# Ledger of designs, part 85: designed miniproteins, single chains, continued (4)

Each design is a single chain, and the fold is of that chain. pLDDT is the mean over its residues in the fold that is shown.

## One batch from the design tools (miniprotein)

Design m15127
Fold by ESMFold2-Fast:
Structure m15127 (fold): chain A 77 residues (1-77)
Amino acid sequence: NKEKALELVRKAEEALRAGDYREAARYLIEAAGLIEDKKAAFEALALVLAAVGSDDPEEAERDLREAARIIKKALEE
């Protein structure tokens, strides 16, 4: 469901603004599972994995934000 995936991305972006990177990662993993573009899904999941494995909060935020962008772009089509 495209609508559900967009809602999950919105919640992830809210979690990112709150500094809750674990919650943002959880929402982005769920959203990636709902998109039909598997290449975009795997690219987004790789960024989420990189973010949760990072000890740099700025790098983690950047990677999670890029994952959200990839998912939103995939849902546009």
Scores: mean pLDDT 84

Design m15128
Fold by ESMFold2-Fast:
Structure m15128 (fold): chain A 63 residues (1-63)
Amino acid sequence: SPLAAAEARVAALERLVREDAPLEEIGRAVAAAHAYAATLDPETEAALWRRVEALLAADEARR
């Protein structure tokens, strides 16, 4: 389902952030999440983007 595919992308980003992956890999995952979120309904897109923003804020706070 589209939601399952979106959740998988967010989970991949969460894993990269938790494993302290290189910024280049995190950046690619964020770009992929952005591109996919744009194909979803607005409510689902907003929910996924809030999760991505929280992950990026946590990553920034670590650096």
Scores: mean pLDDT 75

Design m15130
Fold by ESMFold2-Fast:
Structure m15130 (fold): chain A 63 residues (1-63)
Amino acid sequence: SLDELFARLVEALNAGDPQGVAEVLREIAELTGNPEFRQLADEVEAGKLTPAEAAARVGEILA
């Protein structure tokens, strides 16, 4: 479920795990159909965004 994916995302963000963050964001993108989450996952995996910056971007997408 989406709630379970967001719980996993929060855990990965708190752990500072860029690979885990990217994997969960891709699953959220697939479930929601929102390409912003896929773009964010690619940026995290490429090292363009830290986990903290990714958390801020997720907040902006959900606002």
Scores: mean pLDDT 82

Design m15131
Fold by ESMFold2-Fast:
Structure m15131 (fold): chain A 83 residues (1-83)
Amino acid sequence: MTEEVLRADAETLIAATPEYIALARELPTLDEPQRAAVEAALSLLAALGEQLAEELEESDPELAAKVRAAAEEIRRALAEARA
């Protein structure tokens, strides 16, 4: 991917993070099949955030730190919803 696309993807993920956290908090209210699908989707989004942070670390360490923090927030929300 171009660096411009990586930055845009990271910024989009960061902006949407509050919505992903809200969705994770709804997991206990979802039916079994929907719950599994949402958990999988949020896990993939967190993994994407971690990958974006790694790729941006040299060129934009500040954005890399922000997207890494966003990924951690998503993972934390998932862990809390499972408890």
Scores: mean pLDDT 83

Design m15132
Fold by ESMFold2-Fast:
Structure m15132 (fold): chain A 102 residues (1-102)
Amino acid sequence: MVTQPASVEVKEGETVTIPVTLSEPNEDIDWLLQKPGQGPQLLITNTSTRAEGVPSRISGTGSGTSYSLVISNATKEDSGRYIAVATIDGVDYSGPGTTLTV
């Protein structure tokens, strides 16, 4: 099971952390970003590797059962649904997603 908060809010220019807890330890997680009316797009792979075009103010960290996505200097463009994905024994488990409002 992938557990994450349903929603978080942040003021423009401030820092927000989206935590994730796994029911079992894993080597890494991926993060997807889904904007309204769009399919999910890859944001971060292998816990901390940014996808092309992702700004350095967005970072992932964590290990085992505890992971976080940190967004510093938040902008309105960061609003959307952030989905954690863990691959456990060859099966992908997606979290319910966290809706970020800036």
Scores: mean pLDDT 83

Design m15133
Fold by ESMFold2-Fast:
Structure m15133 (fold): chain A 71 residues (1-71)
Amino acid sequence: SAIERLAELEARREYEELVRLALEVLGIEASEEEIRELAEQLARGHMPEILRDLLLEVAVYQLEQAVKKVF
C-alpha cells in the first residue's frame, strides 16, 4: 500500500532527524549516509529496542542540558 510506504518513509525521516540531532549534540561526526543507514535500521526495527531507547535517552539528556545552558 502507498500509505504504508509513506508512513515508513515518514518514520525514517523522523529517525534521521533524531539521530542527526543526537550525534550533533554529542559532537560525534557522521556522514549523511551513516545517519540514513541508522535511521533506516531503526525505522524497520532491525536494531535492538534497547539501542533505540538508549539513543533517545541520550538525545533527551543532551537537549535538556542544552536548554538549561541557553535558558
Scores: mean pLDDT 69

Design m15134
Fold by ESMFold2-Fast:
Structure m15134 (fold): chain A 96 residues (1-96)
Amino acid sequence: MKDLSNASVEEVEEYFNEELQKAVKDYKLSEEEAIYLADGITLEVIEKAGTKKLSGKEYAEILAESLEKVAEESDNERVKKAAKDLAKKIREAAKL
């Protein structure tokens, strides 16, 4: 099990990108659905993080909250399930 509780922002990003690629395959997301998920997360991360220097744990929390918001707002069941699964994995790995 990956432990991100002491990880850098870069290590959290690497873990997230690997798990995102797995979720796209596991939930059979189309290119459009994958772009929608990625764009939604990017917008929320920019809004919450701005230009401030984050710890890996703070970045993981913002990612998990952003994924949870995408899951709540999306009408697409595959996107909702992928986003919820990713948020849970990030919270567990970062011990949030």
Scores: mean pLDDT 78

Design m15135
Fold by ESMFold2-Fast:
Structure m15135 (fold): chain A 61 residues (1-61)
Amino acid sequence: SPEEEELRERMERATREAVERLTADLKAQGYSDAEIEELIAGVRRQVAAHTEERLARLRAA
């Protein structure tokens, strides 16, 4: 539905911005590129799970 597509696009934009900021912060804290990549992958996985949960709630409403 248009609402589902809009939510996905909004979440993708917000995730991109958050990942960029988090990457900068982790580099400032002395994390290696490999550690940052693993941490960001974990964050993206959590965001994807939350997005699917929100979409399920939207469909149920």
Scores: mean pLDDT 82

Design m15136
Fold by ESMFold2-Fast:
Structure m15136 (fold): chain A 97 residues (1-97)
Amino acid sequence: MEELIEEVRRAAERAREAARAGDEEAFRRALLELADAVERLLAAAGASPREVAIVSTSLRLLGVAAAASLTEEEREAEAEALVELAEEAIRRARALA
């Protein structure tokens, strides 16, 4: 469990760093990494397939949206929202375990 939590935290931090740097490619990559890490964390913690699918789909849709041209402010706002979602996923996983 702890190694999956650390992976989620690292992916969220990479997304925030990429957004601040204005690196669209790094941001898109970090979003996909975060979606995968959160999916694996929640599944390992025993979240229902429905819950995992909802969270994973939401993150992947955000990754697709990030492929469009966004302003720096929009990317930063999305990065902050992703960090919050990652922390909520960690809290949920710990509550399930």
Scores: mean pLDDT 75

Design m15137
Fold by ESMFold2-Fast:
Structure m15137 (fold): chain A 65 residues (1-65)
Amino acid sequence: SALAEAGYQAGLKMYEEGKYGIAARAFDAAIKADPEYKEAYRNRGKAYEKLGKYEKAKEYYEKAE
């Protein structure tokens, strides 16, 4: 959906800027708009990994499958 894509693109931009917490929130918005958006789960996992939240990162990588 357009809303899921917009949240995902915002997340990518924040991630590139090193704003990992804001990126994780934007990816969450994409997931809420499209719960099957596997790429948003994967990138939320990456954002948590950058924040040192490895258990949360693993949970989101598993949801990406």
Scores: mean pLDDT 86

Design m15138
Fold by ESMFold2-Fast:
Structure m15138 (fold): chain A 72 residues (1-72)
Amino acid sequence: SEEGVKLTLLPKEYAEKAIEYAKAGDLEKAKKYLEEAKKTLEELKSLRVIPEPLIEEIEKKIAKAEETLKSS
């Protein structure tokens, strides 16, 4: 369903926003989106509704956001 597809893309969107805000120097928003990305990804992984290639892509984006936050 459209709703199901949107749900599986949610942690990717959060991770991308975390990267954007981290690069912009908005550390508070970057941290909030990073936490939401991690939480939502773990929830979807526990439900086994997210495909492995998408998990890998999201984990790479989370790592990039964390690295950007450390370098600020």
Scores: mean pLDDT 80

Design m15139
Fold by ESMFold2-Fast:
Structure m15139 (fold): chain A 96 residues (1-96)
Amino acid sequence: MPKDPVAAYRAILAEDPNDAVAWHFLGDLAYSEGDLETAKAYYEKALALDPNFALAWFHLGKILAKQGDLEKAEEYLNKARDILGWKKNDDVGRLV
């Protein structure tokens, strides 16, 4: 590691500890390094702050699929799709 990237995101969280985006960034970093367990913990913190954070649900679902928990992976991916669909389909998607 050239420098501790976690320290940079922790500085953002020190200014606003309720920043779901910063927690998600820490999760994405751990995920890219193959640390799936740490990535899950950070994504769960992001979702505790913002349960409508579709990308956090999506990444958790991908981690669960890699770990062989296909049932939970499908649930989490469906949550991400529902949140994303709500934002894209406006009120028209709810009239069905």
Scores: mean pLDDT 72

Design m15140
Fold by ESMFold2-Fast:
Structure m15140 (fold): chain A 76 residues (1-76)
Amino acid sequence: MDEVAKELEEKYKEELQKASEAAQERLAKLAEENPEEAKELLEKLGKLQKELLEALEKGDKKAAEEKAEELIKFAL
């Protein structure tokens, strides 16, 4: 479990950080222009983050990588 989480963090640390920043910028802009869309986007982001955390806790490297990629794509 911990080794999978640490390896994934090292591999995706920069990508996840950029994704987090991009998601925050996107949410801020959408909240100003379309509050309803921003709410839906926030819910989707929360779900992806929860699924990624659960995959890491279970040591499911494949699921964790898939969820990390979804989170990165979602933020872009």
Scores: mean pLDDT 74

Design m15141
Fold by ESMFold2-Fast:
Structure m15141 (fold): chain A 64 residues (1-64)
Amino acid sequence: PSPSTIAAAAVRLLLERGESRSEALKKVNEALRKNPNPSVREMAEAVGLSPRALSREVRRMEAA
């Protein structure tokens, strides 16, 4: 998946967890500043998500 797809999936999961849009975007943008081309696992670890949950959300977005 592209870095933009991984980032979008991470934002959606953070919003579902109850974070505000600004908080979710800040966390994802901080992760991207440290690593502009993250794997699903790397993004999940950076923002405090399950790698399995993020992988499922990425697949869902790519299938839509």
Scores: mean pLDDT 85

Design m15142
Fold by ESMFold2-Fast:
Structure m15142 (fold): chain A 71 residues (1-71)
Amino acid sequence: MSPEEKKIVEEVKKIIEKYKDDKEKAAEEIGRLLVRHQHLKEAVKAILEIAKENGIDLELVEKKAVEYLTR
């Protein structure tokens, strides 16, 4: 993994740990992270894989990302 991808993976893990009891807030923060890195295909893939691996609802992440983009 690139150094940039590793930083994104660590950021996703920190979000999941911080909001372990609030899956909606975790999905919202991950959705914003996804939007910030939307032009980096490997970053997008890493964000989605880590979220799925940690039991975060990917449909909720996508919904929150769309809400962020349409504001």
Scores: mean pLDDT 77

Design m15143
Fold by ESMFold2-Fast:
Structure m15143 (fold): chain A 88 residues (1-88)
Amino acid sequence: DIDEFAELVKNKTLEEALREFARKYGKEEIVDKILELGVDEATLRLLLNAFGALASGTDFERSYQMLLDALRGAGKEEAAELVRELFS
């Protein structure tokens, strides 16, 4: 839901919004591992966008690929593999 996504982004920190989306999909442990790796804010925003796309049913594949490309381009292979596990 686009409205639910917008409200989470507006009213919560980026990490809090990510944990709430992850909890809905039973993936909170994997998101916590990604956060522990210390990925930058731009990467966290891409991750939140991928969850928003998954929830809305639109552009998920594009958002997911953008996130993986950003992580791999930054040499963050461990975080990229966790993201693959998160959305598998």
Scores: mean pLDDT 74

Design m15145
Fold by ESMFold2-Fast:
Structure m15145 (fold): chain A 65 residues (1-65)
Amino acid sequence: VKLSEEVKEKLAKKYGVSKKTISDIIAEIEKRSEKGEGVDFSELAKKYGVSKKAIREIVREALLN
């Protein structure tokens, strides 16, 4: 799972977080996927202080790129 710098910047600005936060979210999703674990968007949203909508959009953009 990866995002271009342009997409990270757009998502960071849209949700009021840093590009590093976007990268950390993607890295955690990738780690959980590698372990065969399911991903709970509500749990990730709470952990990183963003909405569930933000998590879903970040994952969607990562899959499209």
Scores: mean pLDDT 74

Design m15146
Fold by ESMFold2-Fast:
Structure m15146 (fold): chain A 64 residues (1-64)
Amino acid sequence: LSEELWEEIDRALILIEAAVLKNEFERQGKKEEADKLHEKVWQLVDEGKFDEARKLIEEARAKL
């Protein structure tokens, strides 16, 4: 129960962060980067690769 709950929380937090970053990239006129980032994060999360998704988000934040 606890591990399953934490996994759901991690998933939700990753997806929220991805949505925030997508919005920031779009506001800067970087729609193509926003779309690619969002798509890749969703794919990684769907595959259970949360660490890779988090790393991708960190790399994207560094570009802002």
Scores: mean pLDDT 80

Design m15147
Fold by ESMFold2-Fast:
Structure m15147 (fold): chain A 76 residues (1-76)
Amino acid sequence: MSKIEKEILEAFEKNGGKVTREQLVEALVKAGLSEETARQIADRILEAVGADGEVTKEQILEKFGSVENAVAEAFS
């Protein structure tokens, strides 16, 4: 499991299975990304899922298959 995946999964666990944009950014920054890159990735994930302001773990898994793949697709 990547550091990015671990931090995002912990954020979902702490927040009852859903995270806000700000909580997703915080998890990505804790995983070692810059705040600017974390914001770009969070915005792309929310846009791809069709979420406005918050996203569930289920929505990410249905759209991308995994949290790691969601971040990889949003980063590229």
Scores: mean pLDDT 81

Design m15148
Fold by ESMFold2-Fast:
Structure m15148 (fold): chain A 61 residues (1-61)
Amino acid sequence: SELEKRKKQLLEEAEQLEKQAEDLNAKSVELRGTIEGVEYAVQAGELLTKSLRLRREAEEL
């Protein structure tokens, strides 16, 4: 159904954002104690927040 296709798309996008956040968190750890490291951590947090919103949207369909 169209609903099932939309759910899959939302979950796939959420998974992609989670992977991007993991990469940014890895960079943050490498640059721990620097401004750049904090900026990577903040960006990772924003991507994880977007991922959670997409997962919630998929759950509500």
Scores: mean pLDDT 90

Design m15149
Fold by ESMFold2-Fast:
Structure m15149 (fold): chain A 68 residues (1-68)
Amino acid sequence: NDIEDNLLKLGKKLGASNTALAVIDAIKISKNKDLLIENLEKALEEAKKKGDKNKAAIAELAVKLLKS
């Protein structure tokens, strides 16, 4: 899957293979790209409010890739 491959590459560049795998798992569970984007945007907002910068960065990158 092209999206999964791109997200894995980005996760490795960010130095955390496990974060890339977590994002890929979220993609694999979702059959609807629009719903996945909406859920990731909500997760990004929640992560920002909770101060989880690592989750926020991963969610932001995932949204950018899915919208591209």
Scores: mean pLDDT 67

Design m15150
Fold by ESMFold2-Fast:
Structure m15150 (fold): chain A 138 residues (1-138)
Amino acid sequence: DPAELEELRRRLAKLGSLYREMVQRLLDDLLARGDTLAARLIARLHSAVGVFLKDEEKGLELFEEVLREIEARRDQLSPESRALLDRVIELAETVIKKAQELLKDPSLTPLERQILIYETALLNSPYEEIRERVRELE
C-alpha cells in the first residue's frame, strides 16, 4: 500500500532528523570544550555503526578498532569527555545488539528495521530532551 509506505517514510525522516540533531549536539558539546580528540573518536564510532548497518562483519571490525584506539587514548581525555564517550559506547553497543536481533526477524522490511534502529538509538540518547521527544513521536 503506497499510503502505508509513505507514512513509514515520514516516520523514518523524523527519526533520522532527530538522530542527526543528537550526533551534532554531541560533537558541538565536545568541540565547545576544546576536546577535538573525543569529538574525533565519537565521529569514528558513529561511522563504524553506520558501516555495521550495511555490512555487519566490516562494521564490527571497525567498531572493535575504534574501541582499541579509545582505550589507548583514554588518559588523554578529560573526566567529562571520558564519561560522555562511555555513554556513547554504551549507546553504540545497544544499537548493534538491537540491529542483530532485528536482522533475525524475517517479517520486518528494511524500512521497518531502520525505524526501530533509530528509535533504539534515540531512546538511549545521553540527552534526556532527545529521549522525551522520541517517546512523543507517532
Scores: mean pLDDT 84

Design m15153
Fold by ESMFold2-Fast:
Structure m15153 (fold): chain A 63 residues (1-63)
Amino acid sequence: GMKEIEELEQRIKELEKKIEELEKELERLKEEGGPKEEILELEIEIGVLKLELAVLKLVLKKM
């Protein structure tokens, strides 16, 4: 229904914001020469969230 679409759109928007914030943090860590392990962990987290976002966008397109 309409509410399910709105809830999915809201979840997509929240994930996009979180990914953007994490990507900015990753860029800052790389510029500052931060710990390699922390950079790798953040890259993995961003990758997982991007995969989740892609799945949700695919579901929305099929609704």
Scores: mean pLDDT 85

Design m15154
Fold by ESMFold2-Fast:
Structure m15154 (fold): chain A 77 residues (1-77)
Amino acid sequence: MDDILGRLARELARRLEEELGLSRDAALSAAGDIVDGIMNGESVDEIARRLAETRGIPYSKAKRFAEEAKKRLEEAL
């Protein structure tokens, strides 16, 4: 379980680095925030708003990353 979550977070972080130009640490932190939000039952919109407000990630892009993470977690369960 933790391995699947860790792998998803690393894959999201890599895409955040490539698509948004975030540093590795910022990307890993943002990816972890997304995964934790989904696991805590937060909506995609709630996660996207928090990322936009706290991490400077554009809302539309944050929403897409949160939607992808939620879909991947639902497919893995």
Scores: mean pLDDT 81

Design m15155
Fold by ESMFold2-Fast:
Structure m15155 (fold): chain A 102 residues (1-102)
Amino acid sequence: MEEERRERAREILERGKAEVDRHFAAGDLAAALEAAHRAMEELAEVGTDEVARELSLELWRHVAELLEAAGVARVTLHDVRVEETAAGRRVAAPDFEVEELA
């Protein structure tokens, strides 16, 4: 059961990365960031708190690498929190520091 949940979470991560890559390649940064947030929400529903946090950080590192490689911004990522709400679990947007490359 835990292995099956972990496999499903990794599948969500890979789909999320693919959507981010697709939108980023099209020059639609807003859609790429929305795809990342949606994948993190799915990860919070499927995985445990630790799995959701781990894979959400991996997804945000992927986004940060794309932004830096494109010369848009340099991003320093911080820890991601998983929040419990009456509506269910969700991943809080990661805190990050953005240094614009002028």
Scores: mean pLDDT 65

Design m15156
Fold by ESMFold2-Fast:
Structure m15156 (fold): chain A 71 residues (1-71)
Amino acid sequence: SDSLVEEARRLLEEARELYKEDPNDPKNRLYMEVLLGMIRILYGVAKLIGDEEAAKEIDRIIAEVDELMAQ
């Protein structure tokens, strides 16, 4: 569903803003991990409802957050 992908993208944008503020702040890193966890829940929901296209897009968003956190 478009709403799951839109929410996942919104959470990715939140993570990008935290990274821009201070990528070395432990508190920002913790918040990014929380956001990543939320995106993974959205992936699980997409899989449960059988929306494979939404699941693929959310999986790519997860990879983008992982790249931001890989320092």
Scores: mean pLDDT 86

Design m15157
Fold by ESMFold2-Fast:
Order: structure tokens, then sequence, then C-alpha cells
Structure m15157 (fold): chain A 80 residues (1-80)
């Protein structure tokens, strides 16, 4: 996972407006337990593509772990 984060960060330096790369990076940090970075990168992906399912999923999981279950359930429903 840590190696994938570095590879995605290098790819983002070349393609900073690619919402899918931001969403993938957010997923990696979610799996590492870094909820702050996971949320930040998921929000960046959603700024570029508000319907990005992976970013909505990651943000939903972060909110669920923060105890914001109602907000999380709404976002996870949108990620379907």
Amino acid sequence: MEKKAKELEEELKKNPKNAELWAKLAQVYLELGDLEKAKEYAEKALELDPKNGLALYVLGQVLKKEGKTEEADKLLGEAS
C-alpha cells in the first residue's frame, strides 16, 4: 500500500487534474488508516468529478469512522 501511495503521488505530479488518481490515493490512505489524508484526497477528487464513485466511497468510510453515520450512509448510497 505505501509503495502504491508513492506511485500515485508521482503520477499526480504529471496529471494533477485526474480525479481518478486523487480517488485512488484517497483509498490507499484509507487502507493505511490515515483518515485525514483519505478525506482530503477524496474531497479533491470530488472537486474534479462530483460523481466519482471511489471518492464518494472513501469519503463515506471516513465519515463512518468519525461517527457521522447518517452523512456516511448518504454518500455510500450515491457511490452505488
Scores: mean pLDDT 80

Design m15158
Fold by ESMFold2-Fast:
Structure m15158 (fold): chain A 79 residues (1-79)
Amino acid sequence: MEKEKKEKEEEIKKKAEELRKKARELIIEGSSETVKAMLAYVENEEEGKKLMERATEVSKEKEEEAKKLMKEAKELLKK
């Protein structure tokens, strides 16, 4: 019984780590899109402005999804 419990706890930890990994990747992707938009703005103000608006929406969406994944990982580890 003890060995089976430890194996289940290990599986939960792996699932929580996978969720955290996905959350980190989403945050990095959002930040990358914002940086790309800022660089485009320096080259062409009109196109850069459109890319910045799009990057802001994408970054916000990815940040919200990342927060949701981090919350799920935290809840898994509390149980």
Scores: mean pLDDT 79

Design m15159
Fold by ESMFold2-Fast:
Structure m15159 (fold): chain A 110 residues (1-110)
Amino acid sequence: SEELLEEAKKLLTEGNIAYQNRDFEKAAEYYEKAIELLEKLPETPESWVLLGQAYLNLAHAYNLMGDKEKAIESYKKAIEAFEKALELDPDNVLAQRGLRIAKKMLEKLK
């Protein structure tokens, strides 16, 4: 629903604010809550892109907290979400960019 999408976007924004304040634990909590809402939405390019961005940001937060295993898992989930977005919309610039970032970060951690 539009209400769930709006709430998920607000949670992503709050997560980004916490991340900028270097409160990575709080950022991760917001990103996880956004993911829970996004997973309830219909499968659209926008919902897959937002899910990918949420997992990508969650992975960055885990990496900065020193949780390499959770970071790797979250980067892999981001890749899956961006690939799903591209299956629905191959020209989606945000999904293409997110996929490149997630793959590059995953390679650095391995």
Scores: mean pLDDT 91

Design m15160
Fold by ESMFold2-Fast:
Structure m15160 (fold): chain A 74 residues (1-74)
Amino acid sequence: MREEIQREIDEALLDMAIGVEKIIYERSEHPEEAEEEGIEFIRKVAELLGASEEEKEEAVERLRRAMAELKRER
């Protein structure tokens, strides 16, 4: 039960971090730098949450896809 709750918390924290970095990228005057910083931050967050290398790459890909959609809107 506690492990299930921790999993939900970890997923929510990662989703929140990705959402925040997406907003930072969208509002940045320097989108290339914001993208690099956001990717590094998400990798660090995933690592702190005990994610595997595959899960870390999936989290980074989620952020890259979100940023790519915003880039198309610019």
Scores: mean pLDDT 77

Design m15161
Fold by ESMFold2-Fast:
Structure m15161 (fold): chain A 73 residues (1-73)
Amino acid sequence: SMEEARKLLEEGKELIGQSKYKEAIEKFQRAIKLDPNSAEVWANLGMAYTLLKKYEEANEYNLKAAELFNKSL
């Protein structure tokens, strides 16, 4: 499941590079379901929502990423 979450994260990042933001979000949401404590996945989800100009959702995901990052230090 950890390896599958990592693969989904990488696939989502590739989709961002292709400007396929909706598809990238779906990959990131699946990654979070497998590994909800991955700060990197939450951060990429926030970035995807920012690129879609959905700033309220982006802020929520970025705050989640920051909380998880700080707790892992």
Scores: mean pLDDT 87

